Designed miniproteins, single chains, continued (4). Designs and how they scored, part 30

Each design is a single chain, and the fold is of that chain. pLDDT is the mean over its residues in the fold that is shown.

## One batch from the design tools (miniprotein)

Design m13010
Fold by ESMFold2-Fast:
Structure m13010 (fold): chain A 64 residues (1-64)
Amino acid sequence: SSLIQRIESLTAKALEELKDDETLRRIVQELKEQTMRNATPADLAAFESSLQALIERHKKKKEG
């Protein structure tokens, strides 16, 4: 389904952005599993927001 394809794409991008942080990569995988179990538009939106927050936090720490 298109929802599953988007979850996979968002996950792949997040894992690439977080490739140097194993803990954050584990959190991304856990969020993916939760989102895949109940793939609604609301769950997808929450997943995307969570990934953005993790990436931004990681970049801020790396640049700080």
Scores: mean pLDDT 82

Design m13011
Fold by ESMFold2-Fast:
Structure m13011 (fold): chain A 75 residues (1-75)
Amino acid sequence: SKADQLLQQSQSLLSKPSLSEKDQQQIISNGQLLADNFHYDQALQIYNNILSSSKVSQKTKEQAQQGKQNILTTY
């Protein structure tokens, strides 16, 4: 499914030794697109993977935390 493709792409990007700002924004966009289409479990998986990564900027972690909170308060 498209949802599985977005999750797989995000996991592949997060497995890179270093992440560009473009890579990080792609992962955030994938999480948001999943949430917008009610794939909350997959969106939460992406956000949690971002939050646990040492390769991700503080700004990207803040975006992931906001996305996670939006789901938890809505669901």
Scores: mean pLDDT 86

Design m13012
Fold by ESMFold2-Fast:
Structure m13012 (fold): chain A 77 residues (1-77)
Amino acid sequence: MKKSAISGLEKDLVEVTTADGKKIYLSKEDYEILKKWAEEQGRKLEDLTAEEILRMVGKALGFSDKAIEKILEEIKK
């Protein structure tokens, strides 16, 4: 197994500091998608809290509110 862009992205995550001062690690692709969705909401990605980012992703993907809350609980525990 040689070099791979996908493999590199999984190891080399983009660090994002949210508006509430939390650090999130996203793949390059997820970062670009979230940035675009934030702009559609009239905001910058860096102006969103970690919770707002997760809710935005969930909404766009048809995610359930329960699934988003479950992820947030795992992060806090």
Scores: mean pLDDT 66

Design m13013
Fold by ESMFold2-Fast:
Structure m13013 (fold): chain A 71 residues (1-71)
Amino acid sequence: EEEERLRREAEFLREAAEQARRLAKGFDDQADKAKKTVGDDVANKYYKAADQFRKGAEELERKARELEERI
């Protein structure tokens, strides 16, 4: 039961990390578009958002690995 619970939690965290990485890619695309159309100020906000989601994904992946190591 405990091992199965940890395995499911780790899987959920990895799925959440994948979603965060997809969002980061979306923000990078928006940043590139904003840089060409409205300028660097708006583009920088999207790049910052993308960076935050990538860092979030790395943190979620780290937590998933920690849970997997307990199995």
Scores: mean pLDDT 84

Design m13014
Fold by ESMFold2-Fast:
Structure m13014 (fold): chain A 70 residues (1-70)
Amino acid sequence: SALAEEIYRLQLELIDLQAELYGIDREAARAALDAWMAENREALERGPPGALRLTREALRRSLEKLKAQL
């Protein structure tokens, strides 16, 4: 649950950066993420922790790369 929540927060940060860098519709992107999380939260929390950690590290790496453009 804590790991799934971290992944959600990282995805929100990526949406915010993409809105600043590329002008995407922040509200639409957040709504889509929230809908996806509602559908997939249980599956994420039942998944192997190793796979979730890899997802978190990939998101952190993407976030660092986008921040370098700011």
Scores: mean pLDDT 80

Design m13015
Fold by ESMFold2-Fast:
Structure m13015 (fold): chain A 98 residues (1-98)
Amino acid sequence: DKEEIEKELKGLELAKEGLKKIKEGLEKEDRELVREGLRLLYEAIVILGGTVLPEDELEERIEKFVDLIFENKEKVLEEIEKALEELEERIKELKEKL
């Protein structure tokens, strides 16, 4: 249980960092920050049991998502704020169990 909680916390904290970088990249019109944020989200997904992608496929998907994110800035920012609130609640709950 404790080891599983620590792994989930690591994944959620990394997802939070990724979302914050995507938000900052959108606010600053910085595509590199959005790429960094997407890579952190991918790493979080892998920690939380997601499928590992080949490096070439990962880079192609990241570039596609960067374009989609910048095409939908307002909607993405709203979804990020909601996701950050939900992540903070879950992180707090898990930390209270340690």
Scores: mean pLDDT 86

Design m13016
Fold by ESMFold2-Fast:
Parts: C-alpha cells; sequence; structure tokens
Structure m13016 (fold): chain A 67 residues (1-67)
C-alpha cells in the first residue's frame, strides 16, 4: 500500500462519516469500514492509524470500537 492510497482511504472515511446522520450506529460504522477495505485493500488498523495521523481521533476511536 502506498502512503497516497492510505491517505485517500482515510479521507473517504471522513467524508462518509460527515454525510451520515449522527450519532452513527455500529452497522453504519461497519458499512464505512467494509466499503473502504474493499476499495483500497487497507486493514482496520491501517485506517485507524491514518485517521489519528490526520487528527481525526474521534472517528478513529469509533472505528476501533465498532469496526
Amino acid sequence: LSEQQLKDAAELAVELFELLPQPLSEKQVRAIVNTIQKLYGVSTQQLVEALRKMGHDELAELIEKYG
């Protein structure tokens, strides 16, 4: 995986999170994670680490809890 692919995956996760009504259900969080994993081939751990690096700690914690 390239750094660019990981960044693109994390950016899409943020965009999907912002489009959905809050608070997100466990099912909605899993749907976001599954979609991104299918498109980019990233693991949940890689996605969480990328989100934390970008300053999206709240979304990263939500994915760790429900993803």
Scores: mean pLDDT 79

Design m13017
Fold by ESMFold2-Fast:
Structure m13017 (fold): chain A 98 residues (1-98)
Amino acid sequence: SLEELEREFRREAELARETILEELERRGDSDLARRIAELYERLMEAKTAEEAIEILEEVGKLVLEWQKRNPEEVIANTTVSLHVAGVLFMARVLKRKE
């Protein structure tokens, strides 16, 4: 079950990455998309849940700044926030099981 949770975490993190990057590229924020892509590459290479949490918190900060600049994009903002929160929640669950 721990291995299944880790596999599910990796799948959800990849889906979150794809969803966030697609939305940012669609809006023309290529610099932010690049920065978030680099953070997700680091996330996939993270060896501990603590490292994953730190990286996801940085993603969350960048996403929050993007949302502050685009408050009218309610659906996109909600979708991106749910993906970031879900993946961060899973990383914290994995940390507790260590």
Scores: mean pLDDT 76

Design m13018
Fold by ESMFold2-Fast:
Structure m13018 (fold): chain A 60 residues (1-60)
Amino acid sequence: SMEEEIKKAKDEFDTKLREAIAQLRAEHAGAPRDELVSAARQVADKIFEEYEKKLEEIKK
């Protein structure tokens, strides 16, 4: 069902975001805060865009 596909898409979004942020923190452990924040925003924006596209495909 559409509701199940939406839930799955959200679960995948939550997992991807969590894992990406954890990876970013590990890779940028010694980096300036501004660099980490900028990288985190770019990664979060990309993952959110993928989530939005997935929702649009489900609603078609």
Scores: mean pLDDT 82

Design m13019
Fold by ESMFold2-Fast:
Structure m13019 (fold): chain A 82 residues (1-82)
Amino acid sequence: NEAEEYIRKARKAIEEGNGEEAYRYAMEAAQQASLTSKSFKGQVAAGVGMLAGASYRSVGDDLEGARYAIEGAERGLAGSGE
């Protein structure tokens, strides 16, 4: 699962304190989760995570941006249409 791979890479980058890499992998994870989500709610969750992530990055907080994008990706994969 491509989104799960990017989530793992993003989390590792967070552990290493590399906000830029964490953000990049987290945004890729959310995008892939959006594309593979089986529900409209899952697609929306991934999109909201990407928007929140980009908003935090725009004010210089790449690590917080990555955390929100990861949350969106995980919600997208979980199919929040339950």
Scores: mean pLDDT 82

Design m13020
Fold by ESMFold2-Fast:
Structure m13020 (fold): chain A 62 residues (1-62)
Amino acid sequence: ALAALAREYGVPRSTVSRILTVIDRAGEERAARGRTPLSDAQRLAAVRRTLADIVEHEKALK
């Protein structure tokens, strides 16, 4: 759930929603290149990794 991911990474729900949109767009580009779409588990792992990268980047900006 978006709320659970937002709480886990300490980010607003809007941030999680934005990341899902980016991941979904990347998945569409991947499918357009003839690659199989990501499974739900792989998609969730990609979202978690992107959120972790954003949190680390925000820490570095301070």
Scores: mean pLDDT 72

Design m13021
Fold by ESMFold2-Fast:
Structure m13021 (fold): chain A 61 residues (1-61)
Amino acid sequence: MEEILKLVEKYGEVTVGTLAAQLGISEDEARELVDKLVKEGKLERVQRSPHPGAEVYRLKK
């Protein structure tokens, strides 16, 4: 979704929870959408800690 890329651009980095809240979708739906964008090379996933869910997403540069 183009809205995801706009939110990532606005915040610099976003969590799945931030995307879900801003788009009014579930965290599972937000995760599927960011995973698609990472696979497309539009976003990159950054693990901030070894804990699941501590991942943030940013624009691929």
Scores: mean pLDDT 75

Design m13022
Fold by ESMFold2-Fast:
Structure m13022 (fold): chain A 82 residues (1-82)
Amino acid sequence: EREKKLAEVIEEVKKYYAELEKEQPSIAPEKEKEVAEEVTKYLAELYVRLEGLSEEEIKETKDEELAEKLLKKLREHVVKQK
């Protein structure tokens, strides 16, 4: 189930970026940054939960630390996926 949820999230993110690139090529770089940050935070929370982390662990971890740990795990997952 965990892999199923992760696959769904990845597919949704891919669709979102594909549509964003096609429909909104004229978005200001500043706005693109904000959207990327929001998506990253959302993915961070989802991935932490999918990894089986407890709510207490999530609450104790700072947003910046959470984002870094997630980016690391996301990159590892993307690179090792085959």
Scores: mean pLDDT 52

Design m13023
Fold by ESMFold2-Fast:
Structure m13023 (fold): chain A 100 residues (1-100)
Amino acid sequence: MKIEEKLKEIFERLKAAIDEAVKAGQISPADAEALKRVLDTHYEHVLKLIKEGKVKEAIKDAIEFFRLLARSAQANGDPVLARAAREGIEELEKILKELE
């Protein structure tokens, strides 16, 4: 699978977890829509880095973003989002190791 396809799947799983967090009452629909916009903007940034040949930088940037999201979700009492973000970090770290 191409790195771009793996990244798309990782970001889409996080979006699905946002919808699950709304259903669980952990996040409001308005906050969920705002978070999805932030996620889309960051995904576009990561893809731009990949297109520029900065693949390792792109994956490291995505890991840092997911770590910030996991910490924020944990602090806000959003266990569904915190768990999904941590799972995304594990997948991204695996991709990074394959690039080394």
Scores: mean pLDDT 85

Design m13024
Fold by ESMFold2-Fast:
Structure m13024 (fold): chain A 85 residues (1-85)
Amino acid sequence: SQEDLERQIEEKQREVRELVERARQAVADGDLDTAQALVDRAHELVGETALLAHREKASPALLERVQEMLDLVGETEREVRAARA
């Protein structure tokens, strides 16, 4: 159901936010290898969530939540890359 899909996406969104916060903390600590590993995991998780949303024909509202996750991970990937430069 769309309600079950919404709960799954909300759980994945919370996991992605936790990984992003940990990655940002790792950048602040100068641990760029850990930051990269965390952002790679967030990228994999958001990709899996996008495929799930597409397969289950998610509502526009749920697709918007997935886009927010993609934007957050992309922003964090750019932050990690900038710290490594």
Scores: mean pLDDT 88

Design m13025
Fold by ESMFold2-Fast:
Structure m13025 (fold): chain A 95 residues (1-95)
Amino acid sequence: ELEELYNEIVGKGEIDDPASLAALLTISTARTYGFTEEQWLEFLKTWKELKDFAISKGYEEKRAILLASQAALYKVTGDKTNVSEEAFELLKEYE
């Protein structure tokens, strides 16, 4: 379920600073790109996988969240606008 996956990734109720950033980016992405439910699910799954991968590589949590968000957005949309070179490198290492 999409709602269950969202709750697993960002939590339900009180959100900490890093989770708040993830939630804000997620909402912004939906508004900007008009994601379908299927694209939302792919974005959230890809974001979680890339965030966990980045943390495993030694990235700070906030940095990992930002890079994973950019890389997941690119993977789902194919749009390179506002995707950092570091986010592309993270995605290439993961794939």
Scores: mean pLDDT 67

Design m13026
Fold by ESMFold2-Fast:
Parts: sequence; structure tokens; C-alpha cells
Structure m13026 (fold): chain A 84 residues (1-84)
Amino acid sequence: VEEELEEAAELLQEQVGLPEEEARELARLAYLAEQGDKEAIEKLKKKLRELAEKLKESNPEAAQQFLNAVEAIDKMEANKDLLG
């Protein structure tokens, strides 16, 4: 679990240039959201929106990917629980 979070955080750092602490927090929130933690889902959406705002000028492609992820989460919540 912790090893998988570390690997996910490392990929986020390499692919989108996120600081280690932000990448680790994102990975943790994503893991908890996948487990169906509603509070983690809301925190994840908030973090993704904040990262999109920060990256919109320096990396607009990554910013759009984060916004797309938020939209996907919103659609899953509206049409079906992430828990299944």
C-alpha cells in the first residue's frame, strides 16, 4: 500500500512536475477515493482543481488532464457510486 503510493507519487512528479509532498498527498487521496471514502473524493477533486489552476500557464495540458479527472469523478458520483 505505502509502496504503491510512493510509486504513484513518483510518477506524478516525473510526468507533471509536482513537488514530492503534493504528489504523495494526491496519490494518498486517490487511493482513499478508490476505496470509496467520500471525504477523500471531495478532497481529491479540490486538490485536482487547485493543481489545474497552478499549472494552467506553465503546463496547460496537465491542467486540462486534472480538470478532466475532476469531471470524470463528478460524473461517477452523479450516475453511480465510486463504490459500485
Scores: mean pLDDT 70

Design m13027
Fold by ESMFold2-Fast:
Structure m13027 (fold): chain A 64 residues (1-64)
Amino acid sequence: SEAERAAFSERLRAAMAARGLSAEQLAKAVGLSFRTVAEYVTGERLPSEEELKKIEAVLGVKLR
């Protein structure tokens, strides 16, 4: 849902800020395109289960 995407986007941005990571740095670290990570950051799309696990591993926090 839109609400789930918005909530995820907020948590992702907070986690990135806490780690001092830009969207470009996160994309490189998880092996995704910048565009894909930008869509997660803006709340346009949710990551797959596989991508979510990689993002959580890099940030050191659970996002779901």
Scores: mean pLDDT 86

Design m13028
Fold by ESMFold2-Fast:
Parts: C-alpha cells; sequence; structure tokens
Structure m13028 (fold): chain A 57 residues (1-57)
C-alpha cells in the first residue's frame, strides 16, 4: 500500500495540490467549490484531481 501511494504521489503530476484537495473534500467534508476557493483553482480541477488520486489508490 505505501509503495503504491508513493508511486501515485510521484506520477499524478499535481502532487501537493491534489493531496490537499482530496484531504479538504474527503477528510474535512468541504465541497469541491470550497476546496477550489481555498486552493485558488476551479472546482472542475479539484474534481479531476480527486478522481485521479482515487482511481490510482
Amino acid sequence: QTAIIKAVLASVGVSAKAITAAKLVKVDGLTQAEAAAILGISPATVSNNIATVAAKL
């Protein structure tokens, strides 16, 4: 599991932002719009980043 997670983190190309977006939505229970506002990106980008991380886990 840890090796796969590290490989995902290295391969997604959005690294810290993708992790932060997933944490804000999945852990903190924020909406994609709220997470997007915090990160300064679009809600669609947050959704895509979360979907990419989830698909690789």
Scores: mean pLDDT 69

Design m13029
Fold by ESMFold2-Fast:
Structure m13029 (fold): chain A 85 residues (1-85)
Amino acid sequence: VKKLVEEAEKYIAERTAEGVLKAGKLVVELMRQGALEEAAKILQKILALEGDLEVEAAKALAAMMAEVETLGLSEEERAAFRAAL
């Protein structure tokens, strides 16, 4: 979990389209491991990106939401994740 968070933060810090998409994939992996609060924090950082990265942040969010639906999360877990966004 810690290593995934550190890697996602490094990708966001690169401020590139590729970095944003890679960080988005790590958010899904954090959710798979039950690290919902960490996943939500990284997603908030992605959503806070501006300018040319705004489109890539939107693409990453769409891909993450599609994958989240396949994870079989409980309603309580889904509500906690949405509240953290």
Scores: mean pLDDT 70

Design m13030
Fold by ESMFold2-Fast:
Structure m13030 (fold): chain A 55 residues (1-55)
Amino acid sequence: SARDRARAEIAALLREAFKHRDDFEYSTDLVQQATRIAIEYGIDLAAVFAEVKAA
């Protein structure tokens, strides 16, 4: 579904942000993109963030 694809995109953006966490500007831009998608599709960003951190 579109929501499943949106959730996968959020997870990918958050993984990329963690990979580049020392690049504050780049990682912040990725998190902002993920936040925008999460709001649009009603996805709990904190839940996806917790999953990415646990992996």
Scores: mean pLDDT 84

Design m13031
Fold by ESMFold2-Fast:
Structure m13031 (fold): chain A 97 residues (1-97)
Amino acid sequence: MSPEKLELEVRISVTEISAAVLILAGEKEYKKTGSEEIAKLVERARELLDRLARLSEEAAKETDPERLKELEEEVRRLEEELKRLGEEFEEEVEKLK
C-alpha cells in the first residue's frame, strides 16, 4: 500500500467518525428542542456519511495514482462540507438557547 493511499483511507475514516458524532449530537438536540432545522442538518450529515462510505469503497479498490488524487480532492470537498455543517449546527443550537 502506498503512503498516499493509506493517508487517504485514514482521512476518510476520521471524516466518517466526525459525521457520525455530529449525527449523534444532532439527534440528542432534536429530542430536546424539536427543531426541524436541526433535523434537516442531521439528514444532511447522514447523506454526507453515505457519500463517504462510497468513497471509502472506491479508495480501497483503486490502484491508479491519478484516480487516487481525484478521490483525495473529493474527500477534501466533503471535509469542508462537514466543517460548514458543524458550524451551521452550532449556530442553530445557539438560536435555541
Scores: mean pLDDT 85

Design m13032
Fold by ESMFold2-Fast:
Structure m13032 (fold): chain A 74 residues (1-74)
Amino acid sequence: SDDEFIERVLDLVYRTARQRYPDLPDEVLEAIRKEAREQIEKLKKENPDMPVHELAAKAAEIFRDLLEKALAEL
């Protein structure tokens, strides 16, 4: 399903961030993952015809943007 594919992409970027920034608190990475998921769910509802591969790409982009903002504030 679309949700399973998006979750796999979010898991992949989460794992990559976890390995790259081992000293970053788990709470911060979990908050980023949750916010990225909420943003992509909203995007999916607003754009029902958007292909799953585009939604997945945007999910990864949202996650990376949120991660960069969190790192800049530390």
Scores: mean pLDDT 83

Design m13033
Fold by ESMFold2-Fast:
Structure m13033 (fold): chain A 90 residues (1-90)
Amino acid sequence: MSPFERFLEALRAADPEGDGRISVEALRQALIQIMGLRGEILDMFINFVDTDEDGVIDASEFPKLVDTLERLLGLKLTPEQKAEIKSILE
């Protein structure tokens, strides 16, 4: 499974109701279990994405989420892959 596919599985696992509202705690656990992220990289990912510090990730954090995936995790996302992430968060 590609790193992008693992990330999509992590997002879906963190939002079992499919309402586009992902708790930071649920995302953190999904990133640990599905992608194996640990330590400083995991903390940097969460801190960078949760810009509002409200403990919830939704469509407003989408641009930060994409930037974090590309810069911190080294993923190269296509427009189609970006649209798929956005659809989960809206």
Scores: mean pLDDT 76

Design m13034
Fold by ESMFold2-Fast:
Structure m13034 (fold): chain A 96 residues (1-96)
Amino acid sequence: GKAKELLEETIKKLEELLKKTTSPLAKTTLKSVIETLKEALESDDLEKILLELEIALGVVRIALGVAKLIGDKEAAETLEKAIELLDATIAELKKL
């Protein structure tokens, strides 16, 4: 369905960010988020999918705060892109 297609595209874009980053903080955060979204793909419940996406978004926001605190500019830029992707996916899923 459309929800699974949106999740698969989001996972693919997050995996591309993971491949490009050299920051250990960004790598660890993106791996965790990708795993959470892959678990969401196993659900047929839109409310559960949205909850898992909001949890993933929360994890990225915390990691972005850490990146800014320690001056990891590469992690901050990568994690900001991940937030934009997750926010866009959540917005599209809420239209379903």
Scores: mean pLDDT 88

Design m13035
Fold by ESMFold2-Fast:
Structure m13035 (fold): chain A 63 residues (1-63)
Amino acid sequence: ERAKREVDAENVAAAILAGHGESAARFHPELADLITKALERYKKEGPEAAREAAQEVRDAILA
């Protein structure tokens, strides 16, 4: 269901921005590379720098 994918996408993006992307990758192993890159940006540059990468993950889930 689209509504469930919307909620899931928001939860995954929020987890990445909170620094919990490792848990998010377990829910979406097909997006593990994108989630890992977002988490690396969070750890290196902080949550604001990770925002674009988190949005890419959100868009991929909604596709």
Scores: mean pLDDT 70

Design m13036
Fold by ESMFold2-Fast:
Structure m13036 (fold): chain A 85 residues (1-85)
Amino acid sequence: KQKEIDLEAELALVEIEVAIAENDYKRGRITPEEYIEVLKKALERVQKILDEAKKLGLTNVQKSAERLIKDIEERIKKVEEELAK
């Protein structure tokens, strides 16, 4: 299951990138717009991982990717709501 391990590693890297961007945003190192751009790029990467996992029948990777997609979408929504204030 090398491909499954590779996809799980890619998901972990995306989670790390999102965590770094959140920390930078909370510390005022990046703008809300910059944070949204990072989250949108992360979402695109996770969607590609999900598509590949579906093609390969990797149910655990699919579930992890779907969870991460939901988390990223919720983060984007919260930042967009803050910008609307």
Scores: mean pLDDT 85

Design m13037
Fold by ESMFold2-Fast:
Structure m13037 (fold): chain A 78 residues (1-78)
Amino acid sequence: SALEQARAALEAALAREEAAGRLTAEDREAFAANRERTARALAAVLRGEVVPEQSGEATPELLARAQAQTEALLAAAL
């Protein structure tokens, strides 16, 4: 599923950052606390859905940035 794919990509990206020495234990805890929220947002992007955040405004720029960030995370994980 898109959620499982997004979650796996985030875990792989975090592992790469930790291996590179760019991630502290406190950073890991902060990311873990927001992991499910971020994974759900990425899963929505993968499904072609607009992330239902407070603004509610789906601008082409916002969608392009969300897509680019998802692609960057997937590329970093793979």
Scores: mean pLDDT 61

Design m13038
Fold by ESMFold2-Fast:
Structure m13038 (fold): chain A 64 residues (1-64)
Amino acid sequence: MSASEAGRLGAEAAAKGDAEKAAELARHAFQMSSGGTRLGLGRAAEAAAKGDAEKAAELVTQAG
């Protein structure tokens, strides 16, 4: 699974309100990424862990 694929699946989970699954997928994508993408995915994982599914989805999309 690629970092982009994990990020996309995380965004979909976040959009559906599954913050826990979104956080897990964002963490996996974060570990597999680098640079600005890694920073963006880290922020997305934090937002998902706090239950802000909409913000997490936006951050994952922006990270690419």
Scores: mean pLDDT 69

Design m13039
Fold by ESMFold2-Fast:
Structure m13039 (fold): chain A 58 residues (1-58)
Amino acid sequence: SMIQEDFQKKIAEDLERVKKRLAEFEEKVKNGQLTPEEIRRYEAFLKALEEVLELLRE
């Protein structure tokens, strides 16, 4: 349906932004420059991404 297609597109756009932020965090990890707060946000981000993928897994 159109509603599901709109949600799919929105999720795809959000995932693109999420991937960019993940790459930025990974670069900071490689350089040893993460703060404890940034580490927690990175973990929360990864968990949220996995939860979204699980919601779509039917």
Scores: mean pLDDT 77

Design m13040
Fold by ESMFold2-Fast:
Structure m13040 (fold): chain A 120 residues (1-120)
Amino acid sequence: MVDWSSYSEEELKEYLETSLLILSQILRIVADKHPEYKELLEELIEKLQKIYEDYYLNKVDPKKAIEEFLKVLEEFAKKHPELAKLILEELKKYAEENPNDENHQYIEDLIKILEEVLKK
């Protein structure tokens, strides 16, 4: 499991913002390749964006925002494991194609979260 207690509030903010940007890109790539999942992927993007908006508007603290973000991802992966595998494959491909990305650690954390949910 990713240990969120080791993250500062500033690091949690950066993680939430960067993870949403990366996931939005990956989810759109998956939707383009698998148009049958487009509606489900758009719903996931909207839910994740709503969590970020609530955080950005100071409606929730960064720890609560990340907990809700992770809960949405976990529940989605449990309900749609085949689609979660497709997302995981695209995340791994993104990491391999961008090994010197400054956000590589956040991408690795996202991969780990999805792998742990799928390995049950």
Scores: mean pLDDT 77

Design m13041
Fold by ESMFold2-Fast:
Structure m13041 (fold): chain A 76 residues (1-76)
Amino acid sequence: SMDEREVAALITGEAVREVGDHIDDPNADTLSRGLVRTALKLAEEGKIDQAKEVVDLLRDDYGKEDLAEETLKKIE
């Protein structure tokens, strides 16, 4: 598993990229989209345990249960 600081740094990096892609959309849930992109990227890199930790953050810390479940199905 990644430690909490490593996960936070990775999420921040993906969120910054998502802001760059959607800077003109005032209604974009940029952080949640950044978390989804982070989980999918980790899964593509074979880091399935870390991808699941990001999905857990979506569900437990950000209250995005439906989005977390959909993302988990894509990485399993």
Scores: mean pLDDT 69

Design m13042
Fold by ESMFold2-Fast:
Structure m13042 (fold): chain A 65 residues (1-65)
Amino acid sequence: SRLAPGTFASKFAAAGILKAAGEDPMLVLSDLPGPDPVADLERAAARIKEREKAGKPVSDADLEL
């Protein structure tokens, strides 16, 4: 399904930065659907890495939970 692209992608980016700094990623992920936003963030990061390795742009569909 299609979510608001700019909001979704920017929240995952901010959450990744917070998680790397040892902060609570829920500060920016509280509005996202899903039972485990931290696990979903890690899955999204792995998918982004795979897409970058393939030389393709990341889309919001690749971040769908």
Scores: mean pLDDT 58

Design m13043
Fold by ESMFold2-Fast:
Structure m13043 (fold): chain A 92 residues (1-92)
Amino acid sequence: MELGEFDARVAEAGYRATGPLVRENAPVDRVGLALTTAQNLTIAFARILLGIDVENAKTLAEESYRLLTRLIGEEAAERVRRIAEEVAREVV
């Protein structure tokens, strides 16, 4: 599978898995940003697990987690992070 196709598949899986929790906790006007950020977190974890561009993936994971914490709160962001990590492990 091409890397771009793989990233898209990981993003879709992350979107489906984290979407309900993100929508429940995100402000209505920020839900799209929060959903995209959860997708980016899932892609970052998948890339780290595969050893692909690990330093940039770690930066993306840290930045995405910080943004999620601001958008949906720390407790919900931690739950999204755990779901994203589980999805990444299942897809790799």
Scores: mean pLDDT 83

Design m13044
Fold by ESMFold2-Fast:
Structure m13044 (fold): chain A 62 residues (1-62)
Amino acid sequence: MSLEELAEELAKRFKIPLDTARRVVEALGPDATLEEIKERARQLAKELGVDERTAVLYLSLL
């Protein structure tokens, strides 16, 4: 899967803008899988007390 395809799938699953999804993929590095991003979002959501979609938005700010 290309980084662009990963960003598109992430945007679709979490209903976030594609540009935001691209930033998440860039922040987590080229070896990140969709499942690793989901797990990181789940961990961050738990740490911050927010939903997974909000956690993905925070990942885009890294």
Scores: mean pLDDT 76

Design m13045
Fold by ESMFold2-Fast:
Structure m13045 (fold): chain A 69 residues (1-69)
Amino acid sequence: MSPLQQLRAQLRAVVFESARITIEIMLLYVQIRTEQDPARRAELQRRLEELNRRSDELTRREQELVAQL
């Protein structure tokens, strides 16, 4: 496989993963807003923080791959 083909495949994979995580984050915001149990809400907020960190990592990876094009 050519280096350019490999780069494009990696970029596609990162973009799809990022889109999926964005949807999960949006759904968690709705869950947090409707959750009445403080303990459960705290668990959802921790999950949201984990997904936000992963989203930031994927954004950096996407930028690195695009810079190589």
Scores: mean pLDDT 84

Design m13046
Fold by ESMFold2-Fast:
Structure m13046 (fold): chain A 64 residues (1-64)
Amino acid sequence: SGKEAALNGAKAAAKEEGHGAGAIAGSTGRDLQEAGYATEEQARRAAAMRTGEEAKKAVLEIAE
Protein backbone atom coordinates (compact mmCIF):
# COMPACT_ATOMS: atom_id res chain seq x y z
CA SER A 1 0.00 0.00 0.00
CA GLY A 2 0.96 3.64 -0.35
CA LYS A 3 2.79 5.42 2.46
CA GLU A 4 0.27 8.27 2.40
CA ALA A 5 -2.73 5.97 2.77
CA ALA A 6 -0.97 3.84 5.39
CA LEU A 7 0.05 6.92 7.39
CA ASN A 8 -3.53 8.17 7.41
CA GLY A 9 -4.78 4.79 8.57
CA ALA A 10 -2.10 4.51 11.23
CA LYS A 11 -2.97 7.93 12.63
CA ALA A 12 -6.66 7.05 12.82
CA ALA A 13 -5.95 3.65 14.38
CA ALA A 14 -3.57 5.09 16.98
CA LYS A 15 -6.10 7.77 17.93
CA GLU A 16 -8.84 5.18 18.43
CA GLU A 17 -6.41 2.92 20.32
CA GLY A 18 -5.74 5.63 22.89
CA HIS A 19 -9.44 6.02 23.60
CA GLY A 20 -10.50 2.44 24.37
CA ALA A 21 -8.91 -0.06 22.01
CA GLY A 22 -5.63 0.64 23.76
CA ALA A 23 -6.71 -1.68 26.55
CA ILE A 24 -6.85 -4.55 24.06
CA ALA A 25 -3.49 -3.64 22.54
CA GLY A 26 -2.02 -3.56 26.03
CA SER A 27 -2.96 -7.20 26.57
CA THR A 28 -0.28 -9.84 26.98
CA GLY A 29 0.92 -11.89 24.04
CA ARG A 30 -0.52 -14.98 25.68
CA ASP A 31 -4.04 -13.57 25.72
CA LEU A 32 -3.68 -12.37 22.15
CA GLN A 33 -2.58 -15.83 21.01
CA GLU A 34 -5.61 -17.45 22.64
CA ALA A 35 -7.97 -14.73 21.41
CA GLY A 36 -6.49 -15.06 17.92
CA TYR A 37 -3.95 -12.32 17.33
CA ALA A 38 -3.88 -13.61 13.75
CA THR A 39 -7.30 -12.01 13.31
CA GLU A 40 -7.49 -9.48 10.49
CA GLU A 41 -8.68 -6.74 12.85
CA GLN A 42 -5.75 -7.14 15.25
CA ALA A 43 -3.22 -7.68 12.46
CA ARG A 44 -4.45 -4.55 10.68
CA ARG A 45 -4.10 -2.44 13.83
CA ALA A 46 -0.58 -3.70 14.48
CA ALA A 47 0.46 -2.98 10.89
CA ALA A 48 -1.11 0.49 10.93
CA MET A 49 0.53 1.40 14.24
CA ARG A 50 3.95 0.36 12.94
CA THR A 51 3.56 2.47 9.80
CA GLY A 52 3.59 5.91 11.43
CA GLU A 53 6.22 7.37 13.74
CA GLU A 54 3.52 8.48 16.19
CA ALA A 55 1.95 5.04 16.09
CA LYS A 56 5.37 3.43 16.58
CA LYS A 57 5.83 5.37 19.81
CA ALA A 58 2.38 4.27 20.99
CA VAL A 59 3.24 0.62 20.29
CA LEU A 60 6.35 0.90 22.45
CA GLU A 61 4.35 2.27 25.38
CA ILE A 62 1.62 -0.37 24.97
CA ALA A 63 4.21 -3.16 24.72
CA GLU A 64 5.50 -2.12 28.11
Scores: mean pLDDT 51

